Designed miniproteins, single chains, continued (4). Designs and how they scored, part 25

Each design is a single chain, and the fold is of that chain. pLDDT is the mean over its residues in the fold that is shown.

## One batch from the design tools (miniprotein)

Design m12845
Fold by ESMFold2-Fast:
Structure m12845 (fold): chain A 97 residues (1-97)
Amino acid sequence: SPLIEAERESAIRILEEIREMTKDDPKTVAAIEALIAKLKDPTASTAELIAANDQLAKSVLEWVKKNEDNPELSIKLLLYVISVGATLVVIERMEKR
């Protein structure tokens, strides 16, 4: 579906922003790169994408706890990860029609 492909591309753009903001954490960068690779793979299931985003969310939460002196950046990162997760849930619901 062209609409699903467009939503995957939108998720990739958000993930690239998160990667730039977390470039000092190799673990989070690796999780982002893995999710981007899955989003670019047309054979990857939406369930696999959701699971990969859940792992990324855990890594971002660990990064936020280490960087608790920057609440504005932490809130922005969490909102971006939530936006990716929401996009993937919307895709899953469209596929179940």
Scores: mean pLDDT 81

Design m12846
Fold by ESMFold2-Fast:
Structure m12846 (fold): chain A 94 residues (1-94)
Amino acid sequence: SMEEEIEKLLEEFMKKVEEAVKNNDEKALQETIREFSKKLSTFPLEHQAKALERASEKLRELSKKLDPEKSQLLTMYAGLLKAESERLRKELEE
């Protein structure tokens, strides 16, 4: 059920991201990303890396449906999440 816990965490993350974007609340968006990363920190590094990559992909997909300013903001955060995922993968040295 670790996979189920991560899936629920990703669903909650995306729900909060969509709410923050709808409200033009960048502070709420930043807090949502911090909370997601904090909750992921209790999982093994390989699961953290995979979840961060999936979150990045979901943010990029959402960005395609938004106006240019919001799209740029989400693309930036997607890039940061992907960079963190790649950093963790390097630590695992697969």
Scores: mean pLDDT 86

Design m12847
Fold by ESMFold2-Fast:
Structure m12847 (fold): chain A 61 residues (1-61)
Amino acid sequence: VEEIIEEMTKDLEPEVAEEAKKRALELLESLKNTPLSEEEIRDIVKMIVELEKAKKEAEES
């Protein structure tokens, strides 16, 4: 899980990466009793990354 989060956030700006990692870990911890595939974990992380990027872009606009 942590490896996937690191891989998917490594190309982001440090502040965006930090927030995305925090949110992904919190959400995945809340889902710890639900068996998730690697693809499902990647989809969740991708959604969080896109939300954090959109938030940052809105602040810069």
Scores: mean pLDDT 76

Design m12848
Fold by ESMFold2-Fast:
Structure m12848 (fold): chain A 69 residues (1-69)
Amino acid sequence: SVEEKVYEKAKKLIKENEPSEEQKKKAEELLNSKDQQAAIDKLKAENTDEELKIITAYIIVKVYEELKK
């Protein structure tokens, strides 16, 4: 499925680029935000494209694993 393919790509990315504790915290803050667009805009303003890739991949892995239980 598309979901499994996206999960596997995200999992590979974070294996090759281990997310920092700060990046994991930023991902959690986005997931718990009531205004997700504002949270996304803040992340884009405060992080590089490479950091955003890692944060996004971590979010994908986390969400997929929660949905699978």
Scores: mean pLDDT 81

Design m12849
Fold by ESMFold2-Fast:
Structure m12849 (fold): chain A 71 residues (1-71)
Amino acid sequence: LEEGIKLYKQGKYKEAAAAFDEAIKADPNNYQAWLGRGLALTESGDSKEASKYFAKAIELDPNIKVPKELL
């Protein structure tokens, strides 16, 4: 998770997406990893795929702030 956030802040969205995918594999209930994966996909232009990750993050924690435009 931490590595994915660090890569995302550096603008390395493809690498960030891979790191978040590893975080999801380690803990599939970590909504932050699903959210980060979706954000990285949005920045790389895969908004349709990103919406699936945002939906999963909301399912795991309904109190997170994800704009409907990203779903």
Scores: mean pLDDT 75

Design m12850
Fold by ESMFold2-Fast:
Structure m12850 (fold): chain A 70 residues (1-70)
Amino acid sequence: MKDKLEKIEETLQKAQQQLRQSQSQDQRDDAGADINKAVKELMDIVKLQPEQFSSMDNILEIIRKAAEEA
């Protein structure tokens, strides 16, 4: 779980940065897709281990805001 969580977090952070730097619709779509995939994986993990995400709720919220802006 730990390794998967870490990779998801890295993916989310990267995708968020890409979304903020989006210069084209393709870049926004790619970043949005990455965020969506990572969020879905995170949600599956959170349902099994919600305590582990008490600190990560902020990350998910930031990602949601970025997705809304895109």
Scores: mean pLDDT 68

Design m12851
Fold by ESMFold2-Fast:
Structure m12851 (fold): chain A 73 residues (1-73)
Amino acid sequence: SAAEEAKFRKSLKLLQEIVEKLRAEGVLEAYSISREGNKLVVYLKMKDGRVYKITVEGDEIKIEEVDPSEFPG
């Protein structure tokens, strides 16, 4: 629906703003944001080499540290 798409776009914009803030603070090396249907997947590569994966699906947010090799390209 249009309302669901609007909610998705709002979440995407908020995540992009958070990424830009982390980049401005000098702690973020690289990031990736992708949409997989109704799921939003964000990878954050920190300057210390650690990688975090954020998954947003509906109202559920999962944040986990992953192996650095999982960072997409």
Scores: mean pLDDT 80

Design m12852
Fold by ESMFold2-Fast:
Formats: structure tokens, sequence, C-alpha cells
Structure m12852 (fold): chain A 53 residues (1-53)
């Protein structure tokens, strides 16, 4: 299931900031796997596709 954003460029800009937070949380051991962390992120499945690539 995927969502459509109003502006695709805005999505990538925000995703860059969220990637930093996600990596810090994973490094801190807050999540047991990257898939769990990505599922819990604000962008849901679309962000998971972006970061997991």
Amino acid sequence: MKLTFPDDASFYERAELEVRTLKERIAAGEYSSIDEALTDMTFGGRFRDYVAS
C-alpha cells in the first residue's frame, strides 16, 4: 500500500532528515531490525522503499 504526496521533491527533502534520525535510532539499539524501524517511521511504506534501497 502506497500513498501519494502533494510534492515528490518535498518528500525526498524530508526523507533525508528522517534518514539521519532513523540511523541514530538503529545505532542506539531502539529497534531490533531496520525493517521494524522503517515500518514505524512517519512516511510508512514509501519511506521504507526509499531508505531500504
Scores: mean pLDDT 58

Design m12853
Fold by ESMFold2-Fast:
Structure m12853 (fold): chain A 68 residues (1-68)
Amino acid sequence: SGEEALAQLKSVAEAFGESYTVDGNTITATAKTKEAAEVMKEAAEALLKEGKISSYEVDGLTITATVA
């Protein structure tokens, strides 16, 4: 479900991010490092391929994902 995808993304952001915010079904997280950003991107891409999120965007170290 979207709630489970959001919970998973929040857990990844807490482990690898320096900050994150949630607005409705959208999470925006800033990674601590470039390597952390790649881990967060891979998590979002996996969820997108599974249909658990509708989209994600990457801007430098910041990843924004919208859950389905």
Scores: mean pLDDT 84

Design m12854
Fold by ESMFold2-Fast:
Formats: structure tokens, sequence, C-alpha cells
Structure m12854 (fold): chain A 92 residues (1-92)
């Protein structure tokens, strides 16, 4: 099995590490989709409400925060995969 040194991480990554990162990315993307679907449902419920509901607005803020965290985590893993691919290209 070949390992490629990634200077930004100070370590070597192999194909097994890449497979784990891709699986984690897939799970995070699935969670993001579920959060986005909940946000859409909640926005529709707020729009159809004739009276202001503070609890619905609070739930929306929490879900939008969760979306932001998931987007940041996805971007981080995508950057790690990109660093591995760049290290592999330089080793060829």
Amino acid sequence: MKYYYVPELGTRLGDEDLEKLRKELEELERELKEVEEEIERLRKEIEESEEYDRELERRLVVLESARGILEAAISFIERLIALYEEAKEKAE
C-alpha cells in the first residue's frame, strides 16, 4: 500500500484514509440534506402561521446553526481529500 506525505498535516495518508474521509463526507452530506428538509418544513409552517410563534423562530435559528456547522465540516473534509490528491499527483 502506498502512502503520500501531506505537509500541511505533518503526516502520511494512504488509500484507506481517503476511503474513510469519503465515507464521512457522504454521511455529513446526508445529515445536511435532512437538516435542510427540516428548515424548509419549518419555514413553510412559519409562513402559514397567522400569529408570531417564538418557539418556531427559535427552532429555525437552531437548525440554521446546525446547517452552518455541517457545511463547515464538509468543507474541511473536502480540503483534506484535495490535499491528499495534490500530494499523490506530486508523487507521480
Scores: mean pLDDT 79

Design m12855
Fold by ESMFold2-Fast:
Structure m12855 (fold): chain A 68 residues (1-68)
Amino acid sequence: MKVTEELLRRLEEATGLGLSEEMRRELLQQPLSKVIDFFAALLGKKLSEEEREAILKDPSLAVEFFSK
């Protein structure tokens, strides 16, 4: 839960996406994997299996993958 909150904030900053308060609250109730899938879908990015597993192991890598 707190890892998901920290990741969500960092992803918003890195991607420049302004999420609504409602969406932010909903995402904070989701597991980490769902938050990652949400941002990938929203940005139209296709993550490889290796990239997805790397992010789940080290959430800070999500900032790098989604900002590029």
Scores: mean pLDDT 72

Design m12856
Fold by ESMFold2-Fast:
Formats: sequence, structure tokens, C-alpha cells
Structure m12856 (fold): chain A 88 residues (1-88)
Amino acid sequence: KYALLIRATFESKEAAEKAKRELEKIVKESEGVLSYDIRIEKEGDKYVLYARIIFESKEAAEKTKEKLEEALKKIEGLVSLESKIVEV
């Protein structure tokens, strides 16, 4: 199994919540997803979206990572984006 870990920092709560909706949509449409957890936390004056998505295969995780990064980069108010795939 593989985990896709995402940490995205936003200027506003509205931007972070929009990102969460876009991520949930992509994850629901993705093949090979076993489970996911997406949360938003306020850190200082910023909002951080944390996502942990579990996949059956590395290929499924890599495909979803590409789609998620593309979608997140289009959201106004994105400050930083970090993503990685780890074996679990």
C-alpha cells in the first residue's frame, strides 16, 4: 500500500475549503483509493490543508498526485504546496 501525503498552505479559510472540495472530488473519481483523510488547520494567520490518501498501487498514487497538484495550483490564495508518496 502507498500513502499520498499533501500539505497545502492557504491565505484564507475560503481558499482552503475550496481546495478540500476539489481534493474530495478528485479522490472520489480516482481508481485504487482505499481510504482518505482531509483536514484543515489554522496555523497563525494561514490555513493548512492536510491530506492522507491510501492507494493499492504506486501507479494509482502517482496519477492522483499529478491531478491533485494541478487542481491545487489553480486555487487563488495558495501559498505553498508539498506532496510525497510513501510506502505503508
Scores: mean pLDDT 87

Design m12857
Fold by ESMFold2-Fast:
Parts: sequence; C-alpha cells; structure tokens
Structure m12857 (fold): chain A 88 residues (1-88)
Amino acid sequence: SAAEAAALARYGKEIYELIKEVKAAEGKNKEAVNKAVELYLTAAAEVFAALGREEEAEILRELAKRTDLSPSEIIELAQKKIEELRAK
C-alpha cells in the first residue's frame, strides 16, 4: 500500500515534470519535440498492448497521430484519458 502510493506519486510527478519540459521546449524546437512525443506515445502504446492493456494502447495510438494539438497538450490529454480509464 505505502509502496504503491509512493510509486503512483512518483509516476504522477515524473509525468507532470515531463509535460512542463515539453511545454518549455515547444517554443524552441517544435518539429523535434513533435516527433519525439509521437515516438514516445507510439512506444508507450506498444508496451501497453504487450501488457494486455488495449484501451490504454488505443488512446495513445490515436493521440500519437493528432496534428491539431501541441505536444504538451497531447501528453496532458493522454495522461488525463488514462487516469480517467483507471478510475473507472
């Protein structure tokens, strides 16, 4: 329980820090950041699929293909959708 709570808090903090870093980087090298986020979400989707978590994998695959959002918005939306799915 305590270990699970600590792991979840650490995971949430790491994702939050990643979103902040991506948001800061978007204004400096948006093409490289866009490609990095696309690759990251695609890789994450394959990991979730391999673990049998197809709903999470599908969310990440769909978001990796979005061109109408900034990289930080895509990561924020991915985190929100996955958290909502896990909350049931």
Scores: mean pLDDT 73

Design m12858
Fold by ESMFold2-Fast:
Structure m12858 (fold): chain A 55 residues (1-55)
Amino acid sequence: SMEKSIERLKQEIVELAKELGYTDEEIEKMKSITDPDELYAKLGELSRKYVEKLK
C-alpha cells in the first residue's frame, strides 16, 4: 500500500540520517515531511552523502 511505502521510505531516511550523524531534532524534521516527492528527494540527498562518506 502507499502508506506502507511511505513508512518504509521514512525508515530508510532515518537510518541514513543516523549513519550520517544528524541530530534527533533534524531527523524529526525529516520525518515530518508529508509530500512524497520531498521524501524521495531527501532519500536521494542522504544516499548521495552516504556514498561520498564511504569513499
Scores: mean pLDDT 81

Design m12859
Fold by ESMFold2-Fast:
Structure m12859 (fold): chain A 93 residues (1-93)
Amino acid sequence: MYTEKAREEGREGEAAGLAGDGVAGGREAVDGAYYAVLAAEAGDLEGGAEGGREAMRGGRAAALGSKDSLGASYGTAGAIAGVGAAFQGGDRS
């Protein structure tokens, strides 16, 4: 399921970010957000929203764990993509 891929990429992004690799973590968070959107489009709105939230957490960890501005930028992009994926999954206010 796309939801499982979104969760896995989000967790890998968080782990990479905590290890100080913001570029790798940010890229994985963006990939997680992509799979979260695919899950929602396949009709798994709850899974898409949850995957988007995990991608957001991974991107935030990558941005905060980064040792340089490029890694922080990639982490921030991943966090923003995760937020967008969560909303596209129908999890809106």
Scores: mean pLDDT 74

Design m12860
Fold by ESMFold2-Fast:
Structure m12860 (fold): chain A 68 residues (1-68)
Amino acid sequence: SEAERIIEETIAELERFLADPSASERQRQNAQAAIDWLRDLRAAKVPAASVRRVAEEVREGLRRMEAE
C-alpha cells in the first residue's frame, strides 16, 4: 500500500542517518524513536494521509538533526 511504501522509505532515511558514526547519542535516540513510531503506525494500519503528515514531520526533524 502507499502507506507502507511511505513508512518503508522514511525508515530507510532514518536508518541511513543512524549509519553515520558522527551522530550523537541524543540524535540516535530521536531517530530510533521515530522508527518505532512509524512501525506502530504500520501495525495500526493508519491511513496514507496521516502517514504522509508524520513522515513530513520526521523528515523535518531529520533535517534539523543533520544541521547540528
Scores: mean pLDDT 82

Design m12861
Fold by ESMFold2-Fast:
Structure m12861 (fold): chain A 90 residues (1-90)
Amino acid sequence: MEAEEEKLIKYVKENASKIPKEVLEKLIKALKEGKSLGEIYEENNTEEVLLAVLYVLVLAQEIKAEADESTKAEEIKEKVIEKLEKFIEE
């Protein structure tokens, strides 16, 4: 339900600062190499990687909400990577 999704999104955003920079850098590299979020989590199934994967999903949903129906999945992926790179630079 939407209310449960909003609670999850809030939790992920509030805890995103707890994701180690090394985990985010590795996730960005894997995404640039064309790996899926499932493959990334399967290769390193730690709590930190799960939180990072959920954060990517939150960013992707926010980008999709602002995008029109013609926006390609590749364009959404590039915008997610850009936001992640800016987040780690702080």
Scores: mean pLDDT 76

Design m12862
Fold by ESMFold2-Fast:
Structure m12862 (fold): chain A 67 residues (1-67)
Amino acid sequence: MEAIEEARRKIEEGYRNGDLEGGLREAARILKEAGYREEATELEMIARATPSDLEVAKEEALAVLEK
């Protein structure tokens, strides 16, 4: 499975399970290992920002993967 698609799946699973931060961190790990370091860093920053609106945070994270 392509790293971008796997990362997207981890973000969606995290949101669904009420652990978006965990999903974002796992997605960032997958992206970093695949060489997408900039995207990985952006996902880590979203996770650390302690978002109050998890749906908006999820959409922002998915938008990072569309670059």
Scores: mean pLDDT 78

Design m12863
Fold by ESMFold2-Fast:
Structure m12863 (fold): chain A 92 residues (1-92)
Amino acid sequence: SEAEQAYEELLRLLDELKERALKQGNKKLALEVEIEIGLLHISRGIAKMINDDEFLKKQLAKVAERGVELAKELGDDELAARLQKLRDEILA
């Protein structure tokens, strides 16, 4: 599904953001990204149980928005732009 493809892409971008934060020694930001990854997994699990792709899309958009904020805090404008583009595609 479109929502499932967006989930996989968002997970990849968040994993990249976490690795970049760790490389910069920003363990606090890496932990905040890990929390968002955890929330993403929970939201996907709930969406599958209730069979609601719209619920999943809404949760993916919220996590992507938080990812943009965290990427900007890290000073990673390239990754912030990629997360913003994905968020806009999810809501299209």
Scores: mean pLDDT 88

Design m12864
Fold by ESMFold2-Fast:
Structure m12864 (fold): chain A 95 residues (1-95)
Amino acid sequence: MAEALAEEFFRRFRATASPKERRELLREYLERLGIEVSEEELEKILKVLEEILLNLPILSRETFEELKKKLPEELEPFMKLLEEERDRLLAALLA
């Protein structure tokens, strides 16, 4: 299921410190979803995902939804995992 692919990608993407490895992980994930992207499109998607990840604890719901609209719909399962992570981080911060 797409959710299992998203969970594997999320786990690997978070564990990766290298920008090069993050790019390769994203390319692999998109290929497994059946999405073919140009190098320029891959860079645009990666930049949006990095922006979300970097600002995850402080992103407003409105900003998150706006950034999500810039991504392919096939990334929806992955975006749901990011929302869950944001909620967990916010709950931990407020506890």
Scores: mean pLDDT 77

Design m12865
Fold by ESMFold2-Fast:
Structure m12865 (fold): chain A 68 residues (1-68)
Amino acid sequence: SKPPAASEEIEALAARLAALGLGSPEMARDVAAWLLSQPEITDAALEALGEALGLSPEHLARIREALA
């Protein structure tokens, strides 16, 4: 099992996502926590995230860029 991400890591990624225009701070934090809980970020996982949150392809591209 993967250990949970530290709250500091979640908040740092959430701040980056919020700076990219991803919804509210609460949404950015939830997205950051979910991404950091994944063992591997795949295209399928990003598609599922975009569908669940109604993200545009541009927002998904920015998330991929932030994770690189």
Scores: mean pLDDT 71

Design m12866
Fold by ESMFold2-Fast:
Structure m12866 (fold): chain A 54 residues (1-54)
Amino acid sequence: GTAAGLDDFESLYRQLAKQAEELYTKLGKLDDGKEGVQTLNDVAASFQAAKDKL
């Protein structure tokens, strides 16, 4: 359990918000379910990393 990652957590959270915007842009452009799933998995992994640093 750690407060040591607070700055990193805030940075990750802000990056996650930007990635969510990029995700929507990619999904609309690709229209390819397979690549969309890969992008979703990447975003989920980033979210999990941020949660673990909390």
Scores: mean pLDDT 65

Design m12867
Fold by ESMFold2-Fast:
Structure m12867 (fold): chain A 96 residues (1-96)
Amino acid sequence: SKLEEEMKQFGEELTKKMLELAKKLVETEDEEEQKKLVEEILKLLEEQIEKRVELARAKGREEEAKRIEEEGKKELEKLKENPEEFIEEVKELLEG
């Protein structure tokens, strides 16, 4: 479907942008720069959640849409409260 194709394209572009930001994040020792990069990554994650909610609602899955929205908001809040843990997770994913 057109929505599934749009979601795939969005996911590919999001992954590319996330990878670029993640690489900058692991290379940077400046705390202010790290904060800005974390905020940019979190914004992209928020956009991904919104797109997943849109897709679920388009398929008539309102309960799934609400679950995705609520769980996504809770995850984003945890990452905002613990940016140092988020940075370490990103480093582990990129460095193995």
Scores: mean pLDDT 78

Design m12868
Fold by ESMFold2-Fast:
Structure m12868 (fold): chain A 57 residues (1-57)
Amino acid sequence: MLEELQALIREAGPEGTTEESDGGNRLRVTVTVGDTRYVAVVDVASSEVVSLEKEKL
């Protein structure tokens, strides 16, 4: 999942990527590619993707 998230971020670029601290060891990353929005929650301490949700806009 982390490699998949990194690929999406590269495709979206900085304009399509938003990172937001969600307190503790969690980072919420929102990536928009085309007509699809991806919302990932990353555990910063382990560098693991805890969840990845896909939503068509």
Scores: mean pLDDT 76

Design m12869
Fold by ESMFold2-Fast:
Structure m12869 (fold): chain A 73 residues (1-73)
Amino acid sequence: SLEERLKELAKKLAENQNNKEEVEKLIKEFLKAVRELARSLGYSDAEIQALVDKLRQLINFALENNLPIIVED
């Protein structure tokens, strides 16, 4: 399901946080999964875009400050 894919992508993002190329690829797939999940839950396109933009800013902040991205295990 979308939830399982989202959890798997989040784990891969944490595992590859020091590999910039893979991290950028995983971030794109992660945000795509978030969009699909939010859309399936009935959120509007505007709400989905606001959520994705906020998540992208948080992820970029974490990467720029070399913070570990901790995901549910």
Scores: mean pLDDT 71

Design m12870
Fold by ESMFold2-Fast:
Structure m12870 (fold): chain A 89 residues (1-89)
Amino acid sequence: GSLEKILLAIGEILRAIGEAFQAALEAEKGNLEKAKEYAKRGVEAAERAIEVSEDEELREQAKKVKELAEKAAEAKTAEEAAEYGRKGG
């Protein structure tokens, strides 16, 4: 693991967090479908963070963000999407 891999993993985690925050904002506006789209982007960013992370602690953080983003992406209500989006952001 080089500094470049650590920074890439952190960057993807921050991206996943940002997408989760956008999902929460759209959900609070009642835009469930847009919230789910942002949550799906969060899942993709978290998956990339897991793939590039050689640090176990950083990988576990990425897995937690992925789990919350997946719950937001699968949400059936705007309230549920907002709850999981906020926990991931």
Scores: mean pLDDT 82

Design m12871
Fold by ESMFold2-Fast:
Structure m12871 (fold): chain A 105 residues (1-105)
Amino acid sequence: SEELEAEIEVGIGLIKVGVGRLTNDKELEIEGLKLVLRGLRRLADIYVKQGDYKRAIEVEREALRVARELLALARELGDEALIREAEAAIAELERRIAELEEKAK
């Protein structure tokens, strides 16, 4: 199941974020946040294909929260490449949420 695979990816990412934060391993925390973001984006796409725009919006909003956490961490580290990656992800997610909200009307 593609949905189950996406959910497992989110779960693994959350574990990496938790371990990274507990051990002050910023690289592991970044890896975890990127995995969560990827899994949530996949899950939202699955819900869109199913016509479940409400659940897709909820998952995309969670992805936006994760992308903003990634941006905050990137800024803390002064990682210009990661800042650009996180800003691009935020812009795409905001655009996608707006598009889905129009379809859900």
Scores: mean pLDDT 91

Design m12872
Fold by ESMFold2-Fast:
Formats: structure tokens, C-alpha cells, sequence
Structure m12872 (fold): chain A 87 residues (1-87)
């Protein structure tokens, strides 16, 4: 089953964030979930490296419940960092 995980990055806010992004623990046996989070992190890093970007929407497809859980947890960690950076 394919599910889409979408995160909208406020690039200036995320660059101003002083808190580290705490990644969730992933199942040691699920290489696809680790790879999916790695691809997500690469897209976030690319957005942060582009000074012309203010808002970037990242959408990833999860092919398994483990991938969905890992991608949702990573997206939620980034949302929390951005919310705290706005305060």
C-alpha cells in the first residue's frame, strides 16, 4: 500500500533553528525505512542549501507501514523544530 508523506519547509525558519533534530529510532531489520528517511534528509539539506528558497514542499511515498511510520516521525520532528524556532 502506497501512502504519501508531505512536509512543507519554511526554509528561513528551519535555518534559524538552534535545536537539533532528534530522529526517531527505526527497526534494525528495516533497511527500506532507513533509506527512505535518508532520502528525505537529503531533500531537506538541498532545500536549506538554496538561499533563493523560502517555502519548499517535500512529498515522499511510503511503500510499507515501517516506511510510513519512519517518514511521519521524521516529518513531525522537523515540524516541531520549525514551530519552536518561530517562538
Amino acid sequence: MKKEITLTLDVPVLRAATEPIVLPEMDISDEAARDAVGRFAEQVAAALADPSKRTVTITLTADSPAEEKALQAFAEALRRVMERARQ
Scores: mean pLDDT 71

Design m12873
Fold by ESMFold2-Fast:
Structure m12873 (fold): chain A 100 residues (1-100)
Amino acid sequence: DPRELLRKAAELVGLPLDDETIEKALQIYEKLKDSPVVKRLPLPELLLFLAFYIKNNFNVTDEQIRELLLRYRGPGLSDEELEEDVATLKKIIEEVKKIL
């Protein structure tokens, strides 16, 4: 269940989510799920990022993305892996902008 995956990911990083934000994240995901860029990330990480992006009024910095990823994946994430995931999420932001 994508809602349960999102709730667990949000709980892990201490991100409070209301039902409206959860539903909006799932609606955006349904429109993007067939995109090759989206398929590069694990579903819980993608859903968590979409909810985080919505909660920040569709405006996030590279540093905010890095902080979220470090909180979600914890220590041991290499700098190269972190920057690759940041770049992927920035491409997802561009895909989200096309459907808003």
Scores: mean pLDDT 83

Design m12874
Fold by ESMFold2-Fast:
Structure m12874 (fold): chain A 90 residues (1-90)
Amino acid sequence: MFRAIARAIEERATPREAMALAFMSAGYSDTVPEDDFEAALRTIARAIVEVDPDISREQIADIVRSLGLPADLQEAVTARLWRLVEEERA
């Protein structure tokens, strides 16, 4: 499941969104524009809902861990991504 979602994210993310996520994992989170970060999360949320519309918040936390984000950002990103996933399946 996680590998399929990761692949869907890679296939659906724009080069700009992929770069924003890469910068965040490298510890450059403070240099990523908020709009680019929101766009990346929205693309990820859509990919998640397309692959598994019944996904749990715990499974989303596992996906966020697989993205290689710094530990202090993982909880905030998980919460924001869960909200976007709920919006996409509403």
Scores: mean pLDDT 62

Design m12875
Fold by ESMFold2-Fast:
Structure m12875 (fold): chain A 91 residues (1-91)
Amino acid sequence: SLKDSLGSAEELVERIKELAEKAVQAKDPSTQVSYLTAALIELSAGRAAGVLTPEQLEELIKYLDELSKKATNPVVKEGIERLRDLARKWL
C-alpha cells in the first residue's frame, strides 16, 4: 500500500524536512522547484495514507515556519510557506 511505501511517520517527516532544507540551500531555480515539489508529494502522500499524526504535523509546521524565515529567495520562501500552510490546514 502507499502507507507501506512511505515508511515510518518519523522517516517521512525527516524526508520532508531534508527536501525543504535542500530547496533553501540550492542555487539553481530548477533544483529549488524540484526539491519543493518532492516535499509536497511526500507531505500529500503522508496525508492520503494517514501516516502523519497531529504531533508530527505540529513539529513539521514549526520547523517549516523557522526555515521560511531563513530563506532569502522569494520563490523558495513562498514554497516553504505553502508546505507549512498545507500542513497547518490538516491539523
Scores: mean pLDDT 85

Design m12876
Fold by ESMFold2-Fast:
Structure m12876 (fold): chain A 55 residues (1-55)
Amino acid sequence: VDAQIAGLDAATQKQKQYIQNDTSLSPQEKAELIKQLDAFAAQQKAQLRAQAQQQ
């Protein structure tokens, strides 16, 4: 589980960097996408932890 969470965190950071470097997106759009990405990553981490608790 910890390795999967670390992988998810690394992928999330990489995705944020791509969003921040995308010159076609407005600052408002970048902020919204990063917020959604963080929320989704948090939900996935919670699910991974819940699955580990059931094993």
Scores: mean pLDDT 77

Design m12877
Fold by ESMFold2-Fast:
Structure m12877 (fold): chain A 69 residues (1-69)
Amino acid sequence: MERILSPETREEFRKGAEENYKKALEAAKQGDKQTAINYAVASMLLYGFAGEVEKAREALKEVQKLLDE
């Protein structure tokens, strides 16, 4: 079983992941590929820690897309 995190800690990770994902998309639109990758990776890790596996997978796809550009 996954580690039991406090509800507050999981919510913090989830919110951080959402913020980082938005920043990744914004940086990508501005052509700042390195910043976009950094934020997308942070989002992927934070969604993973929050137990949001599907959202972490979407963030990983964004990283892969940015690496292909």
Scores: mean pLDDT 78

Design m12878
Fold by ESMFold2-Fast:
Structure m12878 (fold): chain A 104 residues (1-104)
Amino acid sequence: SMIDQRLAEIRQIVEEAKKEKDIDKAVDLIVKAIQMIEEMLRTHDLTPEQLRELIQIAQEILKLLEELREKEKDPTKKENLDALIKAVQSLIQELQQRLRELEA
């Protein structure tokens, strides 16, 4: 399905971000993945299984951002990473809330 293809594309972008040695490029890939997840939430009626997969992906993104923050030396870029970490934490909460509403 188109949704399954989008999930595969998001996973591929996250794996590319994990392998990226340049922090700025890794962050750009992560931002793209986050935007794709937000678009899917806005435009599609997602199944519980698809929401669980997106939660797993968002949790992987969160871990990557925390690792990138530890590697980053520029204080302004660290503040930008902190903002992005908070945005992903909020996204995980939104995904979990939608899953709960579907399982109620």
Scores: mean pLDDT 89

Design m12879
Fold by ESMFold2-Fast:
Structure m12879 (fold): chain A 62 residues (1-62)
Amino acid sequence: MKVFDAEELREFARRVLGVELSDEEVELLIALGDKDGDGVVSEAELRATLTSLGFARYLPEL
């Protein structure tokens, strides 16, 4: 299963979502997906977060 650290999440957001995330926004997304405190977000949790935010159309890019 693919996981995203802070830098990989920023690159994904810029490339796929067309948005530039601040450090605070990246930390928020990691906090929403990272229940274990390892500093990474799983692909499954990222998909769930993007779906809840209305970005389901971008899921195939993961």
Scores: mean pLDDT 67

Design m12880
Fold by ESMFold2-Fast:
Structure m12880 (fold): chain A 62 residues (1-62)
Amino acid sequence: SKAEEIAKEAKRLLEEGKSLAETGRELGEKFGISEAAGGSVARLVETKGEEAAIEALRKAGI
């Protein structure tokens, strides 16, 4: 699903050493979500893991 792809990409970018802001911006550009939404996904992946980010994205209609 799109939510799973976004969360996996967020994890990859963070593991590559990208900041939360950089990760959020790249997610916004790549997947057509807002930078704020991308930043929230990045923070969720960092603090609670991929599954929490996927759940939040699905709840947001993604």
Scores: mean pLDDT 85

